# Designs tried in a protein design run: designed miniproteins, single chains, continued (5). Part 1

No score or structure here was measured in a lab: all are predicted.

Each design is a single chain, and the fold is of that chain. pLDDT is the mean over its residues in the fold that is shown.

## One batch from the design tools (miniprotein)

Design m16001
Fold by ESMFold2-Fast:
Structure m16001 (fold): chain A 110 residues (1-110)
Amino acid sequence: EEIEKYFNKGLEAIKNGDYKTALEYFEKAVKLGEKSEPSEIIGLAYSYLAVFYAVLGRKDEAIKYADKAIEYAPDNPEVLLGAWDAYVLVGEFEKAREILEKLRELFPDL
């Protein structure tokens, strides 16, 4: 309930161009998620945090959150794409390659 509420508020903030508020809500969602069962929503929130910190040049946080996003939702394409974006932005090309291989396995050509 609360995790979904914060996640949805983060998405609404993105729609309004308020990225600072989006970051705050995603951080609240993952903090609640730390002691909860792994879920797609928590993985998605971590993937958004990873990209935001990567854009800010905060490499260690970006890698940490990308790793957690994959841990919580390893087969979710949106999570994998977010983690890939974060790894590429911070120059972690080997980790990015591993994500591309996973995406290719999940989404082969028709």
Scores: mean pLDDT 83

Design m16002
Fold by ESMFold2-Fast:
Structure m16002 (fold): chain A 75 residues (1-75)
Amino acid sequence: MSREELEEEVRESLARMAGWIARNLGGPLDRSSATELEAVERLPAEERARVLATDYIPASERYGEIVREIVLERL
């Protein structure tokens, strides 16, 4: 898979997650953080710790950048 194709898939997944959060949680960041942690639970413990250490309350764009970087590094 090309890097561009992977980046597009990551963006689509994050867009779906953000949309789901907006529709179903519609609350403050502290509520959405649980869902975000669920999304990152699939990551290895070291990668998950890195994401949390970098930005516990990531902006949507920054969160997307971190996830994209981790996914690309894993490949």
Scores: mean pLDDT 49

Design m16003
Fold by ESMFold2-Fast:
Structure m16003 (fold): chain A 68 residues (1-68)
Amino acid sequence: SAAEKAARGAEAAINSPSPAAAKAALHELQHLAKTVDYEAGLAALREALAGLSDPEVRAYGERLLASL
């Protein structure tokens, strides 16, 4: 389901081994919100941002969220 994919994406962003991997996971959540399920993708992006501490990754995610 879209909700399962969104949850997996948020987890991948938070537990990513690098900023690049985290940004890629956040971008996939933006894509999910724009193309599959807006509410699931939006909620997952917010959840990922709440769990992220890296300022660069957080800023990237905030820009993605603002595009929705």
Scores: mean pLDDT 84

Design m16004
Fold by ESMFold2-Fast:
Structure m16004 (fold): chain A 85 residues (1-85)
Amino acid sequence: SIEDKAKAYLDAVEAAIARGDRSLLAELLAAVDTDGDGHVSVAELTAYLQNLDSLTPTPRPPRPPDLSDAQAASLVAALREVAGL
């Protein structure tokens, strides 16, 4: 289900953050933030995760230089919302 996908992704992201690694969040932001405003909506994230099984491999999006704490918190909050947490 979409909730199970969001939970799996959230677990991976939180484990990486616990190690000081924000690369998964940066890649998620680059893949999902289609309007480039630095924010990810629950709707954008839900659409991305729902289509994961049907998505062809896309070219690697450019890596953001740094994520702000606000951007990281927003992404985690959006993942939790999709996961039903």
Scores: mean pLDDT 67

Design m16005
Fold by ESMFold2-Fast:
Structure m16005 (fold): chain A 103 residues (1-103)
Amino acid sequence: MTDNEIIKELAKLMLRGIADPSEVVSIHIPPEKLPEFEKLFDKALELTGALLGQVSKEEQRKILTELGFSQELIDKILKLAEELKDEPGSVRAKKVLELLENL
């Protein structure tokens, strides 16, 4: 997997935890990869915030574009974030995850 693919998969795991805190996920990381994992984890946290609309629309588009999301998918994510802006984070996380997994 590329770094961008790993970041996207980590963000999906974070979204699952936000949508359903009872869902348990384990990740095995070899000790020699731990420093690299820390950087990828930080980027995944930033992506998760962007996917949930926690930053400006301009910043969301920038983060999603840099991670290789298509413009059509970015437009769908931004529209979903606007439609769900008054919903709890758990509902927003579930709907974003559904969009990403059922394309």
Scores: mean pLDDT 75

Design m16006
Fold by ESMFold2-Fast:
Structure m16006 (fold): chain A 71 residues (1-71)
Amino acid sequence: SHRKKDYEDAKYFTEKAKELLEKIPETGEQGGYHALTMALGSQLEASISGEALDVLDEAGKIAEEVRELLK
């Protein structure tokens, strides 16, 4: 079903955002922007799914942490 794919895509983007967030000390600002992009992608897919509130919350937290580090 289409909604199951959106949920899987949201999970994938969240996992990638976590990996990139942890690597920011090594990758610097460029890694931060990549992490933010993945977190925003996860939020979009989770919103389309309508069923992925936990993923939406987690992606939002990652995006917030990245924004804090980019200051």
Scores: mean pLDDT 75

Design m16007
Fold by ESMFold2-Fast:
Structure m16007 (fold): chain A 85 residues (1-85)
Amino acid sequence: SSLEDRYNLMKLAAEALKIDERVGNLLFEGINYEALGGQKEAEGNIEESKKLFDLGSKKIAEALALAAQLQAQRDALARAAALAA
């Protein structure tokens, strides 16, 4: 039914939006770790700085992986819409 199809489409869209929010949060965390790493470097705390830059890079990598998952979901929605037309 058209109502069931619309419900399923909205559910997939809500999941895609949730992943998008998580991507934004991971990028924000990564930027914050890099900023803190820069502060520790300025203080001469090289070991802590290196650790924070590594954590920042890891968060950015996690964001990229989730962004790829979001794109796959968008592509699946586009394919479903094309088949329904």
Scores: mean pLDDT 77

Design m16008
Fold by ESMFold2-Fast:
Structure m16008 (fold): chain A 57 residues (1-57)
Amino acid sequence: NAAQLATDAANIRAKSDAKMAAHPAGKEVDAQAALDNYIRSLREKIETLKKKLEELK
């Protein structure tokens, strides 16, 4: 467990460093998550409209 915890801690640090190099800031990540949630809602509405169109056939 101690060895695994040390390895996990090193991996977490490596991932956060890589993320900071690839991404600028946390607020942008939060904004992207909100956008993704909104897009999912729109996709659901589109699927409902597609079903209604299929009923017209």
Scores: mean pLDDT 70

Design m16009
Fold by ESMFold2-Fast:
Structure m16009 (fold): chain A 120 residues (1-120)
Amino acid sequence: AAASALAKAYLAAGLSHFGNNNYSAAIANFKNAIAIDSSLAATAYLNIGIAYENLNDYSSAIAAYTKAIAINPSNITAYNNKGLAYNNLGDNAGAISAYKNALAINPNDSAAANNIATVK
């Protein structure tokens, strides 16, 4: 009970720092939330990935999205953001693969379809 409340407090602090563009502090708080309550890991890893993209750390973003996907394989948002991170690294093959995985889950995902069409 006390540990769960503390984990939720870290998640809330991470979201607050994220909203204030304090991405490094957001990541630290999300990692603390996961360490205390692993049930928060899927949502926290997605937000860690987005924070790393805002820091232009695309390799760390891809690692975080990969962990989010391992917990929830139907996370279309994580696949699409992973594709964008690969594209920003210049890994066109990785980008296309990630977007195709999003389309395999939802064939009507216009974001994934449009992003595949724009990969060189």
Scores: mean pLDDT 87

Design m16010
Fold by ESMFold2-Fast:
Structure m16010 (fold): chain A 97 residues (1-97)
Amino acid sequence: GSVRLVIDYKETGFKIEFEVTSEGEVKLVSLTPGKEMTEEEAEKIAELLKEQIKELIENLTEEEIEAIRAALADPSLPPSSKEQAQMVLRIIEVVRA
C-alpha cells in the first residue's frame, strides 16, 4: 500500500499532497499555490519538502524512532501531536517495508 501525506496551509490556501510508496518513493500528487506565491515558488517549495521527507525517513536512527514511539505514550501530548507522530511512524513503516 501507500500513505498519502497532505500539507495544508489553510491561511494561505497553499496545499501539497504527497504519496509515499512501500518502495520509499515520495511522489507529488497535487499542488495548489498559496494566495501570495507563484506556481514556480510553490513547485520549488514542494521539491524541497519532498527531499526533506526522503532524508528524514532514510536517515532516522533507531533512537529517533524510539523517541517518536515514546511521544505517542506521553499523556501530556495533545491529540493532534499524537496523530502527527502516528502518521510519521506509519510513513516510516511503509517506506521501510
Scores: mean pLDDT 71

Design m16011
Fold by ESMFold2-Fast:
Structure m16011 (fold): chain A 78 residues (1-78)
Amino acid sequence: MIKYIDQRIVDAIDEEVSDETKLVVDIAEGMALIMHAIGFSEEEIRERVRESLEKSTNLSEETIEKIVDFILDRIRHG
């Protein structure tokens, strides 16, 4: 199920994030959770999520890395 991004992560991002971009981030988080459940490595999940965000959003590389790290932290401790 797609969930809207937590306001706390939005506030930590140095860029203004559109509702469309938030939806793409939520989809990327869902993809990461599915990949983790299937048994993909953290490095493979990181690479796929980063590439997806780079292709589907206009966020900076720094912002994308922050989002990827947040998603990976959630799947490690979820």
Scores: mean pLDDT 71

Design m16012
Fold by ESMFold2-Fast:
Structure m16012 (fold): chain A 72 residues (1-72)
Amino acid sequence: SLLQEQAVQKLMEVLGLDKESAEMLFALLAGGAPVPEPYRAKLLALSPELAAAIESGRPLSVEELSRLIVGS
């Protein structure tokens, strides 16, 4: 979706990742999988809502995660 493309683009810009790495990180976040440092710390700093969702460790829908990233 366009929203997912925008979320991946934002991960590239704020974390300094290429598209493949940003897509892999997005998939890890969506699956509730552990995220490597320093990316986890940087993501937790983007917004309280995104931080709470990541810290929950639960799987997130593509739409929910995309909205949280774009809105951060």
Scores: mean pLDDT 85

Design m16013
Fold by ESMFold2-Fast:
Structure m16013 (fold): chain A 65 residues (1-65)
Amino acid sequence: SQVDALRDQAMALMRQMSDTPQTDAQVRARLDRAVDAMMADQHVSRYDALQQMIDSMNALQQQQA
């Protein structure tokens, strides 16, 4: 599904931004906490929360270019 693809993309970006090796379970737990917090705070869908997370991570990486 689209949500599954976005979750995989977000997890890949999170691993890329970390200086230490992380397990998929650790990355997923961190992502789930951030997404759940965003959904609660902004009253958005999981899809929208994942999109915002990906956009924010991409923007942060581009600031270093």
Scores: mean pLDDT 80

Design m16014
Fold by ESMFold2-Fast:
Structure m16014 (fold): chain A 70 residues (1-70)
Amino acid sequence: MLMGEPSDEELRRIAEMLGVSVETVRRYIAAGQAIDHGIPIRTVAKFFGVSPRTLSRGIRKVREALEELR
């Protein structure tokens, strides 16, 4: 499922909820979109310099925070 691009306000609130930077939230959103476009999670994780497990957890937390803000 495609992840819609959140507003700057939503990015800030997600960053605060997760205790990370807005830049980190943006990276997880971009990674989630790449996976939704059919790029394998292993490929996206390698591109971002993280493990697939770390990327999967980060994307999940950002998605959960986005759903909470809806």
Scores: mean pLDDT 77

Design m16015
Fold by ESMFold2-Fast:
Structure m16015 (fold): chain A 81 residues (1-81)
Amino acid sequence: MDARLAEVRRHLAEAREALARGDVEAALRHLAEALRTLSGSDTPPETIARVLRTLARDRGEALGEFARRLLAGLEARVAGL
């Protein structure tokens, strides 16, 4: 559990830095890695990132806004563990 949470926190930190640089695509890749690690899934991060882009589109959210909200939610969840 601890090593898994450390990996998730690293990916979330990388996503935050990517968003600070305006690199939304890098942020989504790091968020996909965090979700994969947190769920214990073997699904490729590229596949998860594609699903996230589709979800943002379906919700009518700008991709950067969606990524910031997802990051905040995952950071809150991990902090509560």
Scores: mean pLDDT 83

Design m16016
Fold by ESMFold2-Fast:
Order: sequence, then C-alpha cells, then structure tokens
Structure m16016 (fold): chain A 68 residues (1-68)
Amino acid sequence: SAQTALDAILEAAREMGLSEEDLERIREIGRERGVAAAAIEAAKLVERAGGDPNEFSDRVQALLNAAA
C-alpha cells in the first residue's frame, strides 16, 4: 500500500540519521505528491547528509519485503 511504502521510506530515512525536520518534509511530500516523490526527496536528503543513497534504497526494500 502507499501508506506501507511511505512508512518504509520514513523508517529507512530515520535509520540513516535524517533529522525530524527532514522526516517531516518527506511526510509532507508523500501526502501532497505521492510516495515516488517522497522516495526521491528522501534519497536526496540522505545524500546531502553524507549517507549512501544505495544503502537507503536497500533499507527501504528490506522494510517493504518484511511488510509483505
């Protein structure tokens, strides 16, 4: 579901060390523009924070697989 995907994105971003301000931005984008836009913004924020966007993507996929 879209909610499950957004929850996975937010949890992966939190695990990657994003701030609550950045997490709130991702939530807002997910609500207004959808899950794909939230995922793109989250990956950009992870990279800006010095994280690996590929590690972020792997964490999102692991969380989605666990929820299925």
Scores: mean pLDDT 86

Design m16017
Fold by ESMFold2-Fast:
Structure m16017 (fold): chain A 74 residues (1-74)
Amino acid sequence: ADAAAEAILAALEAATGKEKAGIQKALDSRSGAGVLSALHGASLTSPEAAAGLRAVLDAGFEGAQAAARRAGDA
């Protein structure tokens, strides 16, 4: 969960425009599913978002929700 949360925050920091807004909105709602969707959209243009997506997927469903909560609280 911690590594996935750090990867989400790194993706947010690297993102711009609509990609950044999408990740931020998912974090504001503390939604693991929302974060997965936002990172998937950003992953085509951002290596940080691709790494974040992989870390969240590797954490599993419960880990994705925990990572979204942790990153959103930062």
Scores: mean pLDDT 78

Design m16018
Fold by ESMFold2-Fast:
Structure m16018 (fold): chain A 77 residues (1-77)
Amino acid sequence: SVEEIIEKVRELMRRANERIRAGDYDGARKTLEEGRRLLDEGDALLQKQPNTPETIKYGSELGIARMNLWVYERILR
Protein backbone atom coordinates (compact mmCIF):
# COMPACT_ATOMS: atom_id res chain seq x y z
CA SER A 1 0.00 0.00 0.00
CA VAL A 2 1.02 3.65 -0.37
CA GLU A 3 0.97 4.03 3.43
CA GLU A 4 3.44 1.14 3.83
CA ILE A 5 5.68 2.66 1.13
CA ILE A 6 5.68 6.04 2.93
CA GLU A 7 6.67 4.36 6.22
CA LYS A 8 9.45 2.35 4.52
CA VAL A 9 10.81 5.50 2.84
CA ARG A 10 10.85 7.32 6.20
CA GLU A 11 12.78 4.40 7.74
CA LEU A 12 15.26 4.43 4.82
CA MET A 13 15.79 8.19 5.27
CA ARG A 14 16.57 7.61 8.98
CA ARG A 15 19.05 4.86 8.04
CA ALA A 16 20.68 7.05 5.37
CA ASN A 17 21.14 9.84 7.93
CA GLU A 18 22.69 7.38 10.43
CA ARG A 19 25.08 6.09 7.73
CA ILE A 20 26.10 9.66 6.84
CA ARG A 21 26.81 10.41 10.53
CA ALA A 22 28.92 7.22 10.71
CA GLY A 23 30.90 8.20 7.57
CA ASP A 24 29.38 5.33 5.51
CA TYR A 25 28.68 7.39 2.39
CA ASP A 26 28.54 4.34 0.08
CA GLY A 27 25.91 2.70 2.30
CA ALA A 28 23.98 5.99 2.43
CA ARG A 29 23.91 6.22 -1.39
CA LYS A 30 22.58 2.66 -1.70
CA THR A 31 19.89 3.39 0.90
CA LEU A 32 18.83 6.53 -1.02
CA GLU A 33 18.62 4.53 -4.28
CA GLU A 34 16.21 2.09 -2.58
CA GLY A 35 14.19 5.10 -1.32
CA ARG A 36 13.93 6.51 -4.86
CA ARG A 37 12.66 3.14 -6.14
CA LEU A 38 9.97 3.02 -3.43
CA LEU A 39 8.90 6.62 -4.13
CA ASP A 40 8.43 5.74 -7.82
CA GLU A 41 6.30 2.73 -6.78
CA GLY A 42 4.22 4.98 -4.50
CA ASP A 43 3.58 7.49 -7.29
CA ALA A 44 2.53 4.65 -9.66
CA LEU A 45 0.08 3.28 -7.06
CA LEU A 46 -1.44 6.73 -6.43
CA GLN A 47 -2.08 7.21 -10.17
CA LYS A 48 -4.48 4.21 -9.98
CA GLN A 49 -6.47 5.70 -7.07
CA PRO A 50 -9.35 8.23 -7.13
CA ASN A 51 -8.75 11.76 -5.83
CA THR A 52 -9.70 11.73 -2.13
CA PRO A 53 -8.37 13.70 0.87
CA GLU A 54 -6.35 10.60 1.85
CA THR A 55 -4.72 10.10 -1.59
CA ILE A 56 -3.99 13.87 -1.83
CA LYS A 57 -2.31 13.66 1.59
CA TYR A 58 -0.23 10.65 0.47
CA GLY A 59 0.81 12.51 -2.69
CA SER A 60 1.99 15.42 -0.54
CA GLU A 61 3.94 13.09 1.80
CA LEU A 62 5.64 11.35 -1.16
CA GLY A 63 6.54 14.78 -2.61
CA ILE A 64 8.12 15.90 0.67
CA ALA A 65 10.08 12.62 0.94
CA ARG A 66 11.30 13.00 -2.68
CA MET A 67 12.49 16.55 -1.92
CA ASN A 68 14.40 15.32 1.17
CA LEU A 69 15.95 12.48 -0.88
CA TRP A 70 17.04 15.01 -3.56
CA VAL A 71 18.78 17.15 -0.89
CA TYR A 72 20.73 14.13 0.41
CA GLU A 73 21.67 13.03 -3.13
CA ARG A 74 23.00 16.54 -3.87
CA ILE A 75 25.13 16.49 -0.69
CA LEU A 76 26.56 13.00 -1.41
CA ARG A 77 27.24 13.52 -5.14
Scores: mean pLDDT 84

Design m16019
Fold by ESMFold2-Fast:
Structure m16019 (fold): chain A 69 residues (1-69)
Amino acid sequence: MATATVTLKGVSKEQVAKAMRIAANEVDGVLAVSATFDGDTATVTVTAETEEAAKEALKKIEEEAKKLA
């Protein structure tokens, strides 16, 4: 089990929520995803079965959030 975090700037709560949903559905081994918001800055935490799954989920969240911006 591994936990990884990323900070996203200039994103809305809706963009982050959709990106988290996509990552949880498309990346195998994701156990939990959470986000903390401070204005337009989001800190996203992924807990996954492996470090590779956590990193893949974070990459997917970043990519999908940027597409929604």
Scores: mean pLDDT 79

Design m16020
Fold by ESMFold2-Fast:
Structure m16020 (fold): chain A 68 residues (1-68)
Amino acid sequence: MMSEEEKVFAEFQALVDRINAERLSVEEAEERIREFLERLEADPTVSEDTKEMARDMLDRVLAVLRAR
């Protein structure tokens, strides 16, 4: 059975893979990433540890996108 962290990580990886496959602009990629984070932050059933992990991963991806 997948843990909460594993499910969120899998969804995040799928999002990153889609951004790369579609060759999205930095602004389009940032919008999709922000939407993902906003949905996660709004979910009261998701632990703070999982949200912190997602924020850290998103910050790293956004830094790479902005460096392009």
Scores: mean pLDDT 75

Design m16021
Fold by ESMFold2-Fast:
Structure m16021 (fold): chain A 80 residues (1-80)
Amino acid sequence: SLLEEKKKKIEELLKNKEDPIKIWKILIETLRTLGEEATRELLIHTRLLAGESLEDITDEEIEEEIERLKNYIENEEKYK
């Protein structure tokens, strides 16, 4: 349910050509609240909505994106 709500919100932001930072904030919040598996699903869904093929989305790329999100969260906490 919460993951479905986040998917719909990303779809709306992409459709409306909103600032990409808004999508990034949803991904960060998803990782903080729902964890890695929900974030993987959301990342794949976002890239598919953006026009990428499922065959072009590799597990390695998704893991690299999750690591980047984790590093951002850790860096924010260090400077709080």
Scores: mean pLDDT 81

Design m16022
Fold by ESMFold2-Fast:
Structure m16022 (fold): chain A 78 residues (1-78)
Amino acid sequence: SNMDRIDQISEQINSLEQRYRAGQITPEQALAQLDVLDREIDEILNNAKTREERQRAIEVGARIGVLRMKLYVEQKAQ
């Protein structure tokens, strides 16, 4: 279901952040993967059948945006 996919994407975001904080992936790799997840969430949002699916997709998309901004700020601090 779309909700299961949204939950899987949310879990992938959590894993990505943990791997980045552990130094296992570069900021560039993290940003590239966030772009892929953002596109997947956008596709789910465009095909959402219920208010709940739309709201959840928007929430997860917002999390991606916040993480992308934090990574950008951290890069500029170099």
Scores: mean pLDDT 85

Design m16023
Fold by ESMFold2-Fast:
Structure m16023 (fold): chain A 77 residues (1-77)
Amino acid sequence: SMAEKAKEEIRKKFEEEKEKIEKEKDKLSPEELKLQLEVTLGLFRMRLTALEKAGEITKEERDELSEEFEREVEKLK
């Protein structure tokens, strides 16, 4: 479905950004890492809202993906 393609694409983009942060983690202070993770999560939440407003995903799917991304960010702290 259109929603499945949108969810797959945004998950792929999130994993790519996560891998970049993981590779750079040892070069960042704890404060810099936390800020980068918070900024990244915020940007993806904005992208999720844009997908929901465009009708590509539902509000429920937006909230589920937002929670999924938040859990993944917490693992990197």
Scores: mean pLDDT 87

Design m16024
Fold by ESMFold2-Fast:
Structure m16024 (fold): chain A 96 residues (1-96)
Amino acid sequence: MTLEELIEAVREGLRRAEAGELSPSTADLLRAVLVALEIARERGLSEKQLEGAFFGAVLAVLKGLDDEEVRRRAEEGAKMSEEELKEELEKLLKEA
């Protein structure tokens, strides 16, 4: 699947969420995915940077942050090292 095809699939999912066809948690996850993919398209992120951006966006959405903070956290995630991403994942697992 190309990045453009994936972005369009997520946008279609969000249109269905607006119609009330998806759970709120699924809609929130799709919003996080869309933010990470839009940044990847705009900035030309590598696969590793896209993983970090996605992780940052998901955590921000789960914390109930606004759209500007979600974008900022996604951009921060794209800059995170593999070690930093592992530490954030371990924190998430300990809080679950």
Scores: mean pLDDT 76

Design m16025
Fold by ESMFold2-Fast:
Structure m16025 (fold): chain A 70 residues (1-70)
Amino acid sequence: MEEDLEKVRAEIESYVRQLVTDPAERERIVAEVTEHIRRVAENSQFTREELIDLGRFRAELLVRELKRRR
């Protein structure tokens, strides 16, 4: 599980880096998404691929919200 979370974090970091240019905003989004995924993983039997997909979806929502407010 810990190894899966680290890989999910790396995938989310790579994805968010392509969408957000501000390093502080990237750090915040990645941290929030990975914390959400950690909570989901603790309460569910999701596969690594499912966690990555969920993380990317969550990151998309946060990026869209950020763009709407700017």
Scores: mean pLDDT 78

Design m16026
Fold by ESMFold2-Fast:
Structure m16026 (fold): chain A 98 residues (1-98)
Amino acid sequence: AALEQLNRALEALKRAKEALEKGDVGSAFRSLVEAAQALNAAKEAAKDNPAVVAQLERALEHVGEAYEALSAGDLEAALRHVDEAIEAVKEAKREVEE
């Protein structure tokens, strides 16, 4: 369950990044919401693994900051936060796969 939700979150974040690069604000918002939902599901599935939970909380914080930046019209800040969220999800995946 955790790995499946992590893969879903990573795909949603990559879609958000692509949407931001194309200036598709609506698709970016939808993808950020999907990423947050998948990250919360992954966090519940990994609740007994504090190292994974810490990376997921970091990813959720960056998704929230990306959403706020996008709401303010700061696509450059939104893109930076999406990249940070992607890295946190990759770290969580490494921890789960080990």
Scores: mean pLDDT 87

Design m16027
Fold by ESMFold2-Fast:
Structure m16027 (fold): chain A 74 residues (1-74)
Amino acid sequence: MPSVAELEAKLLDPSASNEEKYEVVVELIRQMLRAQAAGDLALAAEYERMFERHRPLIEEILAANRDSKTVLEG
């Protein structure tokens, strides 16, 4: 299971494609929700802090996918 540090490293990888970065964002959200569901509020807060730290980049990645005619986002 990817750690906060592993997801952050993948998100900031300059060789990664927009699609790969989108998958990292999806994993980040999924892990945050999973931590919340498990009652691990400390771990959920770690994911939230990482998300907020890189929020402009994450919003750009999400916007690039949304700007397509059809966006597959659940």
Scores: mean pLDDT 76

Design m16028
Fold by ESMFold2-Fast:
Structure m16028 (fold): chain A 75 residues (1-75)
Amino acid sequence: MEEDKKKAEEHLQAGDYKAWGDYYRKMFEKAEKEGNLEEAVEYYRLASGAFARAGDTKKAIEYGKKAVELEEKLR
């Protein structure tokens, strides 16, 4: 996990936001499997932002919607 994050940080410095999005996607998938829905919401938001900056509008919208849906479910 930390190794993947370090790699993503290096790519971000080079302007590769897709690596950040992929890292956060792994994190929210793990959080959902573990039942940590509040943590999953945070990672969905981070992944959405990263993919938006990478130009992947479809993934940005998809993960942003998932963050909202999970947040509403936690109310």
Scores: mean pLDDT 76

Design m16029
Fold by ESMFold2-Fast:
Order: C-alpha cells, then sequence, then structure tokens
Structure m16029 (fold): chain A 71 residues (1-71)
C-alpha cells in the first residue's frame, strides 16, 4: 500500500501535479486519473491507474534485481 502511494506520487510529480503529503491512496488515484486525462486527452479507469502504479513499481524492482545480479 505505501509503495503504491509512492508510485502514484512519483507519477503525479512527473505530470507536474502537486499533492499534499497527507493525501490518501484514494485521493492520489483521483488526482492521477485527472492528470492523465488532462495530459493524454483520454479518460482513464481506476483499474488503469492502479495497473500503471503497480507496473512502475514492478519494473523498477525488476531492474534493481537485474543490476544486483550483475554486481
Amino acid sequence: MEEKKRALRRLLAALGVEVPEDASYEELKARLKEALTAAQGTPFDDADVERMATTVLNGERDRAEQAAARA
């Protein structure tokens, strides 16, 4: 849960959206959904937002594991 919240905050920061530090996971999802719709001109579902956050986290973890394996 906290890792997903950080992924959502990272995505929002990349889109130039400011959110309060105390924002809940639900509010972060709503903000990201709004920002993505504005940036790409296409509405996003809650499931799409959650999938994006999870994919970002998993991708970063996989890359870190690959880097560690090389070291």
Scores: mean pLDDT 69

Design m16030
Fold by ESMFold2-Fast:
Structure m16030 (fold): chain A 76 residues (1-76)
Amino acid sequence: MKEEAVKLLEELAKESKDEKVKEILRKAAQAIRNSSSLVGVAVALDEAYRELKKLGADEKILKKVEEKRREVINAI
């Protein structure tokens, strides 16, 4: 779960051309790496999703982040 979430966020950051989107995704990946619980992972993904949505990030990025957040919450 944790490593898969980090990998997803890093991959999305590499594919994005928007520097602010990349920064939000990289920050979330770092927060997940520093988390000691699945609750912390879910919080980091939720915060990233909200920031990306406010920024008007691409729908595909939003859906992938939301899907991973739901997977993590269902594993708690």
Scores: mean pLDDT 82

Design m16031
Fold by ESMFold2-Fast:
Structure m16031 (fold): chain A 93 residues (1-93)
Amino acid sequence: KKQEIIEEIKAEIEERERNGTLTPVQKEIAELILEAIESDDYEEMFEKLKKALELELDAQLAANPATPAEEVEAARAKIPEIAEETARKLMEL
């Protein structure tokens, strides 16, 4: 089942890269998620998911530079919680 998810993610990356719709940041995020799913170590999975979420937030902030600092800090504070929950769910696969 874990292998099925890995193959689906790889196929999506390949399709988007072929169509020219995959930005360098989106590719890095997808590769981090793939590495997290392939990992057998909870800490490695957590750190890779956390990094992917931080890159996604940074990309959103670059597109919306008027975002208040308080909202940015609140969003960053939620990243570890989301990464932990996601890593826990992936470990159950």
Scores: mean pLDDT 80

Design m16032
Fold by ESMFold2-Fast:
Structure m16032 (fold): chain A 86 residues (1-86)
Amino acid sequence: SAAARRAEELGREAVIKGAELAKKMGMSLEEIRRELREAGLPEEVIEEALEAAEKVTKPIDAAEAEAENQAFLEATRPEAERLAAE
């Protein structure tokens, strides 16, 4: 269904955002790849997340990273709630 496809897309977006934040907080691409594989994510999703993380060039502190994470969650919350209700 369209809802199932969108749930997969939203999950993929969350993984990509998480990898970017981890890179900004000082994790290496190797460490991020290891964590994503340990979490059981498909290799295709891991590669997309690492590609996004590799483009991160400016480090940020933990507070700034948490603010970016909260902004992402707030932006996606209405859609996530709608998908959960289905």
Scores: mean pLDDT 74

Design m16033
Fold by ESMFold2-Fast:
Structure m16033 (fold): chain A 80 residues (1-80)
Amino acid sequence: SAELEELKKELEELKKEAYELMNQPVIDPARVRELLDRTRELTDRATALFKETGDKEYADLEMEGGALEVGLATLAVLLE
């Protein structure tokens, strides 16, 4: 569906932004929190759509987004 493709695209952009952030000489903690919040919104939406549709591709997005969320949350703690 168009919604599934949009969420896939959003996840890939979040992964790209996280990768670029990690390659900066100084990591901005505010930027980490921004990406973390956006990733949480994406995983929450994927979870809701999985529960509504039963489509396993939304469960895959939730799992991939969840992994990114854990990484960003860990980074946020390390930067305090």
Scores: mean pLDDT 87

Design m16034
Fold by ESMFold2-Fast:
Structure m16034 (fold): chain A 97 residues (1-97)
Amino acid sequence: MRRPLTEEDVRALLESEVGANPPFVKSVEVLEARQEGDTLTVRARLTLTDEAKNPSILTARIVGLGLRLLAEYDVLSFRATVSADGKSVDLEIVGRR
């Protein structure tokens, strides 16, 4: 059974990537957490390590994050945008609370 999405759960999941091997995420910043009715929108920025410069590895890691969220939480959409310099990823996660 999928759980309601919370800002704390999103933060914890993203922060778990900072300690992952190989290290792709250097730091996490939550830019926005907005609740509107039964919908939670979380926007976050991931600062990437040099190992994350490989697009295939980065894509696999980001897809893995989205799949973990979708498997456990009532997620409606997951969007990831890589910066032009490849140094950060902006995430938008929308789910039901």
Scores: mean pLDDT 77

Design m16035
Fold by ESMFold2-Fast:
Structure m16035 (fold): chain A 86 residues (1-86)
Amino acid sequence: ARAEQLRRAIEEGLLLHALSLTDEPEAELRAGARAAAEAALRAIEDPRLDPEEVVAKLREELRALLANSTVPAAQAAYREALALLE
């Protein structure tokens, strides 16, 4: 239930993020967002990790990508990914 819903939201957010990245110049922030999403997926599988804290980290990294992006398509994808994780 909760873990499956959280995993699905993270996967959808990561997919939207990835689809926007063809012309994205912020490679460092992009790598951080991917690392956070991967950590969130691991947290769902490992009951010792708190999935809520990992999702919060992903939200913060996506907000940083949005704030620093100048590409409208990337900005739209980051906003959609954030909406899925809120």
Scores: mean pLDDT 61

